Designed miniproteins, single chains. Designs and how they scored, part 24

Each design is a single chain, and the fold is of that chain. pLDDT is the mean over its residues in the fold that is shown.

## One batch from the design tools (miniprotein)

Design m809
Fold by ESMFold2-Fast:
Structure m809 (fold): chain A 116 residues (1-116)
Amino acid sequence: SKIEKLEKLVEELEKLVKEGAPREKISEVLAKIGELLKDFIDELSEYIQSKFPEDPKSKEDFKKVKEIEEEWYKKANEEKQKLYELYKRALELAMEAAEKYGYTEEVKEARELEKV
């Protein structure tokens, strides 16, 4: 199943991030996660763009995008909700990895922009 494959890849990603694995190895696992989530990400992005057609630039814009994501999640079926949860976990792990690579301030700014 697609979800089972994603769960295993997210577990692998978590282990690599915690162990401080090389960027290249983390990027390979993230790419595989992205491939499995392609259709999901496209659907979510299309929904967001239908409600917020401009590129988010401000903290207020990102808050509005988060509200749109929450609305989508509430309307989603159980399978899509699980895909969303795995997607968000992968994003958090990617940010944690970026912080370990010395992008600490950029990660901090990104987290502040996504603060709800």
Scores: mean pLDDT 80

Design m810
Fold by ESMFold2-Fast:
Structure m810 (fold): chain A 61 residues (1-61)
Amino acid sequence: AEDEVKKLIEQGKKAEEQGDYASAAKYYFKAGTIAYTKLGNEELADKLFEQASKLGIKAGG
């Protein structure tokens, strides 16, 4: 679970580097969901959901 979250964050960063904000937002959202549901880490999940939201706004604007 923790390794899965790290991989998703890395994929999100790579998508941001490529300018693919929509894919980056999806990766951060998945990472946040796993952090919340499997790790019980609400603080990490909240930070990841906030990042996904910001990137989603960039993709939709």
Scores: mean pLDDT 81

Design m811
Fold by ESMFold2-Fast:
Structure m811 (fold): chain A 85 residues (1-85)
Amino acid sequence: SLEEALAKIDPRAALDYMLARAVITDPELQKLFTELDLILSRLTPENVDEQRKKINEILEKLKPYLPKSVYDSIKKAIDTLFEAL
């Protein structure tokens, strides 16, 4: 999950992410977080380039609702996942 990926690189950002997500009551934003976790769980070397575009689109939509430090740590965690493939 995104929380697990964040916790490995920045435990404070993982906590702040969970707190930010918990106060978001918009079902459409909650759906975007769920879709992001689903895409990340299904990453393979063969689909990473296509999924990268979808991930970036979701992240841009979520960006206004997250603290900058959390957003920056999310991008770093996702880049680390891409490099591990």
Scores: mean pLDDT 82

Design m812
Fold by ESMFold2-Fast:
Structure m812 (fold): chain A 86 residues (1-86)
Amino acid sequence: SLEEEIKRLEEEVEELSKKAEEGDIEATRRLGETLARLGDLYALQGKYEEAADLYERAAELFEKAGDVAAAESYRNQAKTYKKMAE
């Protein structure tokens, strides 16, 4: 189910967050990707405000990992979800 997929991704976020906090750049990138995927699933549930927040967090992580282009793309998606929440 969608709820089961969300729960699996939330568990992956917790594991990746610990590694990213330790300075693992690969884990930081994977965390950003996982948060964006989780945001997509929240958007499927109509939770656009939560989806926007997850995409902004993903953008910050890609920026921290040195991927400015990816960060800009994720911020643009966050703006789109914020408009959908209106």
Scores: mean pLDDT 88

Design m813
Fold by ESMFold2-Fast:
Structure m813 (fold): chain A 69 residues (1-69)
Amino acid sequence: EKKEKIIKELKELLEQMVAEQAARLGKDASEALKRIDKIAEETVEKLKGKEEEYLELIKKAFETRQTLP
């Protein structure tokens, strides 16, 4: 269940980042959003034992993007 929770949080962050970037660039994000589910699941599976650390890195990257001028 904890692994599923991390996958869910990762998906939500990636979806938000992609949607925000697509809006800024004026591009369609639908195909990228469909791939996020698979990417998040594969990433968590490959990280094995570092999923939480990776999620924190992604959160910080997203936070940094929001504070850029």
Scores: mean pLDDT 67

Design m814
Fold by ESMFold2-Fast:
Structure m814 (fold): chain A 75 residues (1-75)
Amino acid sequence: TTESKAKLLKEALEKAGIVKPFEHYIEFVKGYSLSTVQSLVGNIDKYVKENGPIKSAEELTKVPGISEEMARDIF
């Protein structure tokens, strides 16, 4: 469901130091499949384990699969 996708992304981003209301993630994940969201979550988790917290939208673009537009929408 959209709620399940949003929860997965929110939890990954909170571990990365990015905190937004749940509704922010609901809107973002509408256009993406569950497999795409799972890939983004895995890539975010790996980046944070190797590099620490994400401090800017520009840094978020360094995560594989995240474009400049996606980074602005997330951050």
Scores: mean pLDDT 79

Design m815
Fold by ESMFold2-Fast:
Structure m815 (fold): chain A 90 residues (1-90)
Amino acid sequence: SELEEKLKKAEEEGNKKEIAELLFEIGREHYKKGDYRGAVEYYVEALKIAKELGDKELIFRIETELGIMQIEGAVFKDQELLDILDELVP
């Protein structure tokens, strides 16, 4: 994946802002594929870095995606999705 190659380079360079943005984008690709656990794991890691950086825009974007997943789990009664969110989201 081009995103995974970019992530590796950002990690090698120590570019925390780019790492957080790429983790968020990779999480969205997992979400699109129905890999909700993968999506949440990437979102939580991106959120941790975004909070360390004080990147309010990125925090808002990630929290919005997690909030959409919470609404989806509740509306569609997706207990597996709700359990993943309860386990992984701080």
Scores: mean pLDDT 88

Design m816
Fold by ESMFold2-Fast:
Structure m816 (fold): chain A 69 residues (1-69)
Amino acid sequence: SDARLLGEIIEGNEDNLELVTERINERFGLNVPLSVFREALTSGRGLYGAGVLDRDEMYQFILDRLLSS
């Protein structure tokens, strides 16, 4: 799934959010700035940390936010 691919890109490059943003834009045909990705990631991780979303639901949430940008 696209959400799984998003998770693999994020988890493979957690120390370089600029590179993650570039790879997501390339793979999904997007042009989101780092600030939008960082906001989506922070929101998704917050919901995961609060027990509202599981890991797969978190990545789907992040993807949906990026696709709506």
Scores: mean pLDDT 86

Design m817
Fold by ESMFold2-Fast:
Structure m817 (fold): chain A 69 residues (1-69)
Amino acid sequence: GAGGGAAASGHAAKVSTTPEAKELAEKARDAAVRGDAAEAARLSEQAYNASTTPDAKKSALAAAQAARG
């Protein structure tokens, strides 16, 4: 399909993460504490996808890396 140009208006959001991403991240940590590394990784990935800001995505990615390592 043909690409389109759209003006982007926005500042670096002061919001670090969305409520959904936060909930998923907390559940991921809880799963990790319980020893469910697979669940922790899955929930961290969902938190990453639910995050809308690059900072929040970075944080979620770091959590996923920690769950793997």
Scores: mean pLDDT 70

Design m818
Fold by ESMFold2-Fast:
Structure m818 (fold): chain A 86 residues (1-86)
Amino acid sequence: MAEELLKKAVEAALKGDKEKAMKLAKEAVKLVLEEYSSDEEKRKELIEFIEEQLEEVEKLDLEPETFAKALKHAYEVATKRAKYDG
């Protein structure tokens, strides 16, 4: 489930494991977009957009707590756009 992957991503981010946090966050975003978005083109655009935002967040070298909040926000944006724009 996408929300379980997000929870694991947040836990990894808080432990300082950026690589695991990014992998799990990207996977959670893909799963939520696949679940709620029926438009394949819109889904591809949203996945690319959110993945780019996550990579920019990773480059900012944020404190673990702030990084975890950024991952949660990216997932929330993906979920909202999938439900209302797809």
Scores: mean pLDDT 79

Design m819
Fold by ESMFold2-Fast:
Structure m819 (fold): chain A 68 residues (1-68)
Amino acid sequence: MELTDEEIEKGIELTKKALYKMIDEKRFDVAKKVIENIKKYLENQPESEHKKRLKEVIDEAEKLIAEK
């Protein structure tokens, strides 16, 4: 079955929370590895709103790491 909009939003929120926690705890190597794994996952996915939103979260997380 297709993911519901609620399931997509919850998944994005959990990913954002996890990445931001890693960055806040200064676990940059772990955060970078998670970002790399998500990027690899997204490369194998068709274009969707979920993919776009998840990519935005990753881009924001990378920017936060670069600013520290």
Scores: mean pLDDT 76

Design m820
Fold by ESMFold2-Fast:
Structure m820 (fold): chain A 74 residues (1-74)
Amino acid sequence: SLREKVRKRAEELGLRIDREVSWEDPKTGTRYVAGLVQLEETPDTRRRRVLVESEYDDGTKYFREIEFEYGKPP
């Protein structure tokens, strides 16, 4: 399952998933699972990472890792 793939990828990267979301595009049949990882949270900065697994109708799979940072940089 895509959930197991996201969780396994997080384990391989040494990350813990804080939130998990899944959805499907009804027009294409593409399925998605995203795991949100909180890397850092301070009064001045916040850093998060999202791990996304997707699977198309034909069984083609794609993985993406996205990192966000916001706050008051120097």
Scores: mean pLDDT 70

Design m821
Fold by ESMFold2-Fast:
Structure m821 (fold): chain A 74 residues (1-74)
Amino acid sequence: MTASAKALADFLVETFGLSVGKSNAIVQAIETKASSVNDALNVLQDYGIDVHGAVGEKGQQLVALIEALLQENQ
């Protein structure tokens, strides 16, 4: 797992209370399916995570982590 993938997985565990295994599966799904931040947010929503409820600083942190991950794969 890349440093960006690990950072996003750790954020999902800490912010949304996900298991490490579920967070890793979601990050891998984003890496394989998402080409944009909106695609990644849709993947998170498909896994039952209310990303549209993540506002303010936590929402900004989530977007930044997704952007870093996508840049490593584009």
Scores: mean pLDDT 78

Design m822
Fold by ESMFold2-Fast:
Structure m822 (fold): chain A 117 residues (1-117)
Amino acid sequence: SMAELRRVVRELKEVVEQILKLLREAIEAEDLERARQLFQEALELAQQGRDLAMQAIKLAEDPEVKRLFEEILRLLGQIERVYEQAIRAEDLERARHLAEVALKLAEEVLRLIEKIE
């Protein structure tokens, strides 16, 4: 239903906004352990976001809206891979750089969600 799709889109947007906040904190992190903790939290949110995007794809009737959610799902998959690398980062500079890469991907996800709204 349209109401169910609107609920999923709202929840997905909230998850992505939380991801953006965590990534901005990771870029400013003063130690590697803190950065890794923020990436672990962001990974859990990205997995939740992928589940919501998959639900949205099943609920969407419009092929253009479905394509946008498929692109969101693809980008969230790329973000998860960046987080897995960041959690394994051996130095703070590498972790911060990966946070900047993930931030740009997450900003693109938010832009696509705003096109659906």
Scores: mean pLDDT 90

Design m823
Fold by ESMFold2-Fast:
Structure m823 (fold): chain A 99 residues (1-99)
Amino acid sequence: SVEKKKNEAITLNNIGNIYFNQGNYDKAIDSYKKALEIYRELGDKDGEAKSLNNIGAAYFSQGNYLKAIDSYKKALEIKPDFSEAADNLATALKVIGKS
C-alpha cells in the first residue's frame, strides 16, 4: 500500500538520522538514498526534497562539499521554497569560497 511504503521511507530517513548523529555518514547516506527511492516511486516531492537535503548534510559532514552542493541544489529544484536546503547550500558554497 502507498501508506505502508510512505511509513517505510519515513523510517529509513529516521534510521539515517540516527547514523548521522553517530557520525556514521556512509550508513546515513545509504538509508537516506533508500528513502529517496521510495519517495520518488510514490511521487512524494516533499519526501524527495527532504531526503536529498539529508544526503547533502551527510556529504557536507564528510567534507564532500561538491556532492553536498549537488544534493542541496537537487532538493531546491524539487522544492524551491525549501529554506533549510537553501541555507545549507549557502553555507556549503561559502565553505568552498563561492558566495
Scores: mean pLDDT 91

Design m824
Fold by ESMFold2-Fast:
Structure m824 (fold): chain A 65 residues (1-65)
Amino acid sequence: SVSRDVADMLLAVGFGIEVGAESIEERDGKLVVTIRVETDEQLALAKAGAERLKAMVPNVEVRIE
């Protein structure tokens, strides 16, 4: 499924290890990934990971809190 593909991509880019994914949801054929960050360094890593995901999966949305 698309959710599994996104999870594999998150693992491949180290995103889930470095910043941690709070949730992954599928809505209306779009994947929504929510990441919680506590530091500016984690925010930078989350933004970099989000750009890589968007390049690979055109229907992904990343939310950073």
Scores: mean pLDDT 66

Design m825
Fold by ESMFold2-Fast:
Structure m825 (fold): chain A 71 residues (1-71)
Amino acid sequence: MKEIEELVQKAREAAKAGDYEAVRRILLESPDISRVADAAIEGGLPLEKVHELAVEATRERSQRIAEEKKK
């Protein structure tokens, strides 16, 4: 999908710039966290840091879904 390809490209660019917050935001927005995480690793971010950001994004997404369900 063009949408996921755009997010992957933005994640790779943010990773090259060392912008961890931008990568975390893209991971949170992405329907495919794994693909965006791979792009960030390819962009030069440490694998351990990218996995940390992916875990944080997954946790935040799950929390938002739980909050929506309680409304």
Scores: mean pLDDT 77

Design m826
Fold by ESMFold2-Fast:
Structure m826 (fold): chain A 73 residues (1-73)
Amino acid sequence: SDKLIEKAKELFKQSDELSAQGDYVGAARLTSQGYGLLSEAYRLQGDEEMAERYERLKRHADEVSRRLESLSS
């Protein structure tokens, strides 16, 4: 689970870099992936409440990326 958390941190750093470059769609996609890894990490630890919280954050980031893609089309 520690490896999942560390990978999520890497994805969030990459997301911040993409956001700084104006790639908001890419940033939202990486943020979604990071939340997915955190959800899995907490599920493996038996923390169902935190896993569900990160699943909701992932779904929100997915919706943000879809809306941003729609505006860019």
Scores: mean pLDDT 86

Design m827
Fold by ESMFold2-Fast:
Structure m827 (fold): chain A 100 residues (1-100)
Amino acid sequence: MDEEVRRLLAEADRLAREAAARTPDGGRLLQGVLEVASALAESPEAGLAKARELADWVAGRYPALAEEIRAAVEEAEKQSPGMAAALTVLAVARAVLRAA
């Protein structure tokens, strides 16, 4: 895994753990971030697929964040799959923590 991808995932994990302390949905967010990190260790494409699943869940659960999350996913997908996955989960974790 790329060092920058690993750094972004660590930041997302930290934000998701803070969200887990503040909202019941934060526990599911943390689980999602860990699933993306695990999938990225298998392949970049598996990681991106898991990141999209997490983004879709958050957009459905937090309709007010849906447009922000959609825009962040579109921007992230311009990068390689591994980087796109990391940027997607970071954006999702930041959005949920801000809404908590």
Scores: mean pLDDT 85

Design m828
Fold by ESMFold2-Fast:
Structure m828 (fold): chain A 90 residues (1-90)
Amino acid sequence: MVDEAIKLLEEARKLAEEKGDTKVANSARMVLSAVRSVKDAITPEEAQKIKELAENALKAVKDGDFETALKYIQEIGKIINEVAEKAGLV
């Protein structure tokens, strides 16, 4: 499930870059790096939430709704920060 979430986030980053939205693209790139760093510490429940948020972010980017896409990407970042803190990785 985490690998699926990573693929969806990478698609969202790539599409945002293609559409010229650097803010969404940069936020997705940072969150992708963070997800990869804590991948082994992510629970199945957290992985499912991240996947759903990544799907919603990609949909928003496809629709040109970059503000909504950024919001979903930021929610993923918040989950990842909590995972990293619990795992003692920060």
Scores: mean pLDDT 84

Design m829
Fold by ESMFold2-Fast:
Structure m829 (fold): chain A 92 residues (1-92)
Amino acid sequence: SLITQAASLLTAGAINVIGGYANYEFLKENPIQAARDAIGDMEAGIANAQRALALAKAAGDADLEALSQRVLAEGKKRKEEFEKKLKELLEE
């Protein structure tokens, strides 16, 4: 079903966003590489959340749409933070 597909993509997106953030915080042995990896994780999370949002809208599931929007917003926010951090690291 569209709801099942949207929920699966939302779960994957949440794992990308939360996992990428956690990996950056705990595994920053190379800060430049850690920031690049975190940006990639946020991009994956954004893509999965965008797909989940489209499917949730098609299914008419307002709760799943709202959750997908939250994961998308968080992923975009974290990506901007890591891009800023990467720029600072490359200039120092």
Scores: mean pLDDT 88

Design m830
Fold by ESMFold2-Fast:
Structure m830 (fold): chain A 70 residues (1-70)
Amino acid sequence: DKRKRAEELEKESEEYGKKFRELGKKLGEMVEDPSSSKEEIDEIGKRSEEEIKKGLQLKEEAEKLRAEAE
């Protein structure tokens, strides 16, 4: 059961990593658009940091659960 939970958290972590990359692409597009405000660019950057931080947290929890599952 803990092993199954670890697999679920690993999958969620990967999904957050994908969101991080998608936000990075959007940020690049916005930077090339002169109509994009600095505030909007900063907001996407902040969201990107939040997504990657969440993904890393889930990955660490998954590793702990795998260790407990032996």
Scores: mean pLDDT 80

Design m831
Fold by ESMFold2-Fast:
Structure m831 (fold): chain A 73 residues (1-73)
Amino acid sequence: SIEEAEQIVDELAPEIFAKAKELGVSGEEVAEILNELLELTFRLVEVHSREEAFKIAKEEALERLERKAEERK
């Protein structure tokens, strides 16, 4: 459900912001990633367990942050 996806993204947000600060990704760019992650996570919870969806969402978020950091070079 969308509520389950929202809960997963909310649980991941502090870690994503911490990693973004480390990588020099702006708060605006983090907000964009979180919005995209919510849409992705909504799709993940339909076909995966909550635990698997959380794990995949976390890995995707970190990859997107690293990609944003790389694009600025």
Scores: mean pLDDT 82

Design m832
Fold by ESMFold2-Fast:
Structure m832 (fold): chain A 86 residues (1-86)
Amino acid sequence: AVERAREILRQAEEAKTKEQALEAIRQAIELAKENKDLFSVPRYTALLLRLIGYELDALLAKTDEQARKAAVEAARLLLEEIEEAE
């Protein structure tokens, strides 16, 4: 989980387009769902809602840079939450 979360963070940081940023966020959401058993129900629910919030931010972004920032925030949140679940 941690290794893939780090890879998603790299993809988010390197995103050049809004489409690439959205793909990184969707990968982060999918990884959270695949690893739901690492979290308590309230923690998992809060994580998913925040990740979906970043997906909405990226969808509404007017620039590739704004979308990339949302993707980096989403990927960093996921990495931190997975590392804390240890």
Scores: mean pLDDT 84

Design m833
Fold by ESMFold2-Fast:
Structure m833 (fold): chain A 55 residues (1-55)
Amino acid sequence: SAAQAVAQRILEAHRAGASSEQITRLGKEALAEAGIPVPEDASLQEIADLLSSLL
């Protein structure tokens, strides 16, 4: 699924040593690319909660 692909991209970035700020930006971009609306001010936790609701 698109949500699973986004979650995998985030996990891979985390494993590669990306910062929380970088992961948050990546998550927002990946979700937008998948057509999933995300608030501009969404935190990393809010992105994680959104992904959990879609998986």
Scores: mean pLDDT 78

Design m834
Fold by ESMFold2-Fast:
Structure m834 (fold): chain A 78 residues (1-78)
Amino acid sequence: DELEKRIAEVNKKIEELKKKMDELFSQYLQEAEKRLNERIDKILAEGKASGNVEDALKRVKEMLENFKKSIEEIKKKL
């Protein structure tokens, strides 16, 4: 009974910590994605970029998506 109760308490705390981590990472990634997209859109609209800017900006967006996938994979390993 005591051991079963302690195991249940530990498992509950682990689930709470995982949920907090998931929420923090999700919020951080959403904010980063919004800021990055807003900056990219502003640069394109203002014509401040030169050369192959469209290709470079697409690459940056792809890097962000790959980063999100990496975080998701880390979360699955927990």
Scores: mean pLDDT 71

Design m835
Fold by ESMFold2-Fast:
Structure m835 (fold): chain A 110 residues (1-110)
Amino acid sequence: SIEEEIKELTELIKEILSTLSPEDQKKVLELYEKLIEALEKKDWEAAHKQVHEIVLFASKNMPQEDADILKASLGALMAMAEKNPEEVTPLVLKSFKEIAEYIKKLLAES
């Protein structure tokens, strides 16, 4: 199901982002919060820009293999949301909010 696929992508993104330093996790959190805001406003251009910024940051701060998985995972979530925005965007927003809360928890434990 789409819900199961989103859940699997969410857990994969969490795992990859947990490998970043606390400083880099804080920077990714700022970009994720902007992505969440753009999606809540249905500003697809701004949302794509934030995904691009997250991927560029990841490519500079983690192994290329992990950055490629993050790019593919974020791209898949965005593509699913755009294909069926009324039904899927709320699920993708929930995923991105869950990732942001996970990063906040990691930072609080550091």
Scores: mean pLDDT 86

Design m836
Fold by ESMFold2-Fast:
Structure m836 (fold): chain A 59 residues (1-59)
Amino acid sequence: SLEEKLQEEIELAKMLSSTSKSSLELLFERWKKKFGEEGLEKMKEAFKESHPELYETLL
């Protein structure tokens, strides 16, 4: 389902964030192209809820 795919992408973001913040920013840009702005926003909100500190550093 879409929800499962979004969760998989969030797990990928968590792994990438442990190695590079730049990689996570690039991933967000790819998500925007793949899922659109609404999809990106949903994923960002889920990520913000799970990892608020990391979200702050990417602003």
Scores: mean pLDDT 68

Design m837
Fold by ESMFold2-Fast:
Structure m837 (fold): chain A 62 residues (1-62)
Amino acid sequence: GRVGLDVGRSLDRLWSDLMSQAMSDGSLYTSLSTPSSGQQHMSQLMSQADSDFSRRAMEATG
């Protein structure tokens, strides 16, 4: 098996799962109130999540 592939898949799944849960927790309502900020907020969230997931990936590997 490939360790790198496993880590990458875990990050992709974790991101998707967290986004899905955020939607369920009412993030959908917040996004509905500020559609103009939605795109910018999404970019910030993705950037933050990417950094957090990279850190998590290193923790899982080491």
Scores: mean pLDDT 62

Design m838
Fold by ESMFold2-Fast:
Structure m838 (fold): chain A 56 residues (1-56)
Amino acid sequence: ARAAALARVAEQRARLDAGRATLAKSTGLTPAGRAEHQASLAQFEAMVAAQEARAA
């Protein structure tokens, strides 16, 4: 159902925002480790955007 899909997208957006906030507060990460976290967040954002487009 569209309502369920939109609720799922909203939940995933909240998780993405939390992940970004955690990364921003992170200290002691190597440049490689930081780049991996950024790449993972970018992948997750792309997936959420694709699901949002389908739900709309």
Scores: mean pLDDT 79

Design m839
Fold by ESMFold2-Fast:
Structure m839 (fold): chain A 70 residues (1-70)
Amino acid sequence: MTKEEAIEIVLQAAPDLPRSEVERRIDELLAKGLTPEQAAMALANELAVKTGRPDIPAEVMRRLAELAAA
């Protein structure tokens, strides 16, 4: 999984977010040593807590599973 795929998965789960903010946060998580998959899930969980939307990490997990199966 690439950084670009991680950004797209998060944006597909939360399309109302600005791409630049998602990219910045994914870059920060990758700099901490997370994989792109871990970065996508970590950001999804942060967004769920901040926005009160538990559907975001569920959607990200579903899309990660689809990508892994393809």
Scores: mean pLDDT 83

Design m840
Fold by ESMFold2-Fast:
Structure m840 (fold): chain A 91 residues (1-91)
Amino acid sequence: MEREEIEEEIRETLLELGASEEEAERVARRLTELEERAREHYATDPEDEAARQALMDELVRLLLELGPPALLAAVAEGAKALAARMAALRA
């Protein structure tokens, strides 16, 4: 999958979860960049624990930096929608 296709899929998912267009585009871009770096890391030296930890730290930093109430609310609304669907399936 091309980088642009991955970015678009992430963006669409965030929009469905209630993120704004600006937030969805920004987060999708940053997550796609991080995914590319992770892929390059695993292609080069997958056993490098320090590099793996650095990528995880960057993901956490990204979530903290971008963790506006709107993004957290979108994640929470997605979780509520999933719970409602599971309840309906069991009924």
Scores: mean pLDDT 63

Design m841
Fold by ESMFold2-Fast:
Structure m841 (fold): chain A 65 residues (1-65)
Amino acid sequence: MLSIEELIDLALEGLKPVYSDEFLEEIRRRVEERLRELREKGIEPSLLEVRELMQEIIEEVEKER
């Protein structure tokens, strides 16, 4: 079964040909921060929710460019 951490790693791996390492590290950092906040509140997101969160963060970082 795919873990949340494995999903993040695989998703970022697939983006490497399109985005810079700096951009991907910023996405990873923000995703990990949001996961930490959710887990501290006793919320464990599903893999689907993590995928949606990653997409939102990618769009946010793209808008800041």
Scores: mean pLDDT 80

Design m842
Fold by ESMFold2-Fast:
Structure m842 (fold): chain A 92 residues (1-92)
Amino acid sequence: AEAEELRARARELYERARELYEKYLETGDEKLLLEAVRLAAEAGALEARALRLEGHEEVAEEGLRLAIEQARASDEPEEVKRIVLEALERAR
């Protein structure tokens, strides 16, 4: 099913994001952090799409709304916020 394919892709992106984030913690390379954040945000967007396909539109919309609010309110650098917000807004 399409929702299952989206969840599988999201899982792969989360795993890659985790690997890049761990490498960032070892090296301090901010490019790895930005790529990890981008992949994690894209994974979240795919999960929201999967929820909508399964008929859980209200859950998907509320999850995206909360994630966007958390990103805007966070103390993260503006570039990190921008990457997260762009990916999440595209999922709406």
Scores: mean pLDDT 82

Design m843
Fold by ESMFold2-Fast:
Structure m843 (fold): chain A 92 residues (1-92)
Amino acid sequence: TVQVPPVTEEQARHAVEMARKLLEQEDELKKKAEQLKKQGITASHYGIPGADYVSIMLDGLKELVRLVEEGVDPVEAVRRAIERILAAIAAK
């Protein structure tokens, strides 16, 4: 039973804007992660410690942007994205 705190419309719009900016940097972040992994060569098969949290966050941000593009209310979209992220973290 994960409880999502209420968010304002202003906070939701800001979160969507930040999500879009972060997703525009996704390819660069992936390249940096691959470069660091190559420099480390002894790193885990799936990457750097903490990579799971980065993956969970990126997945949630993609869902947020997708929902807003489909016409879902930004507040509802943010709530669903946060719920998904928190549920994934709680499952660890």
Scores: mean pLDDT 68

Design m844
Fold by ESMFold2-Fast:
Structure m844 (fold): chain A 99 residues (1-99)
Amino acid sequence: MQENIERAREGVINAAQALRDFAESLGLDRVAEKAQELIEAVKRGASSEELERLMERLRATVREEAEGLSPEDALRLLTLMAVTGGSVTLLLHIERRAA
């Protein structure tokens, strides 16, 4: 269903934007940059393989940056990352079922 794919893409963009904005507020430029790369890839209709690679890079960067944060900021960053990851997983699942 095309509508479900479009809604899933919007979900990824929204989640990644929230992650980017929070990362920027903490000065986590690397996380913000990787989140922006994911947003741009989704907007241009990147392949599932490319989205999986971008997610792996984003997850690794978030893990590294979270180690330097307060428990409260780390929890929020990791929660936003989990929402972003779940949104990408849902998008990939819908795309694979539609193909």
Scores: mean pLDDT 86

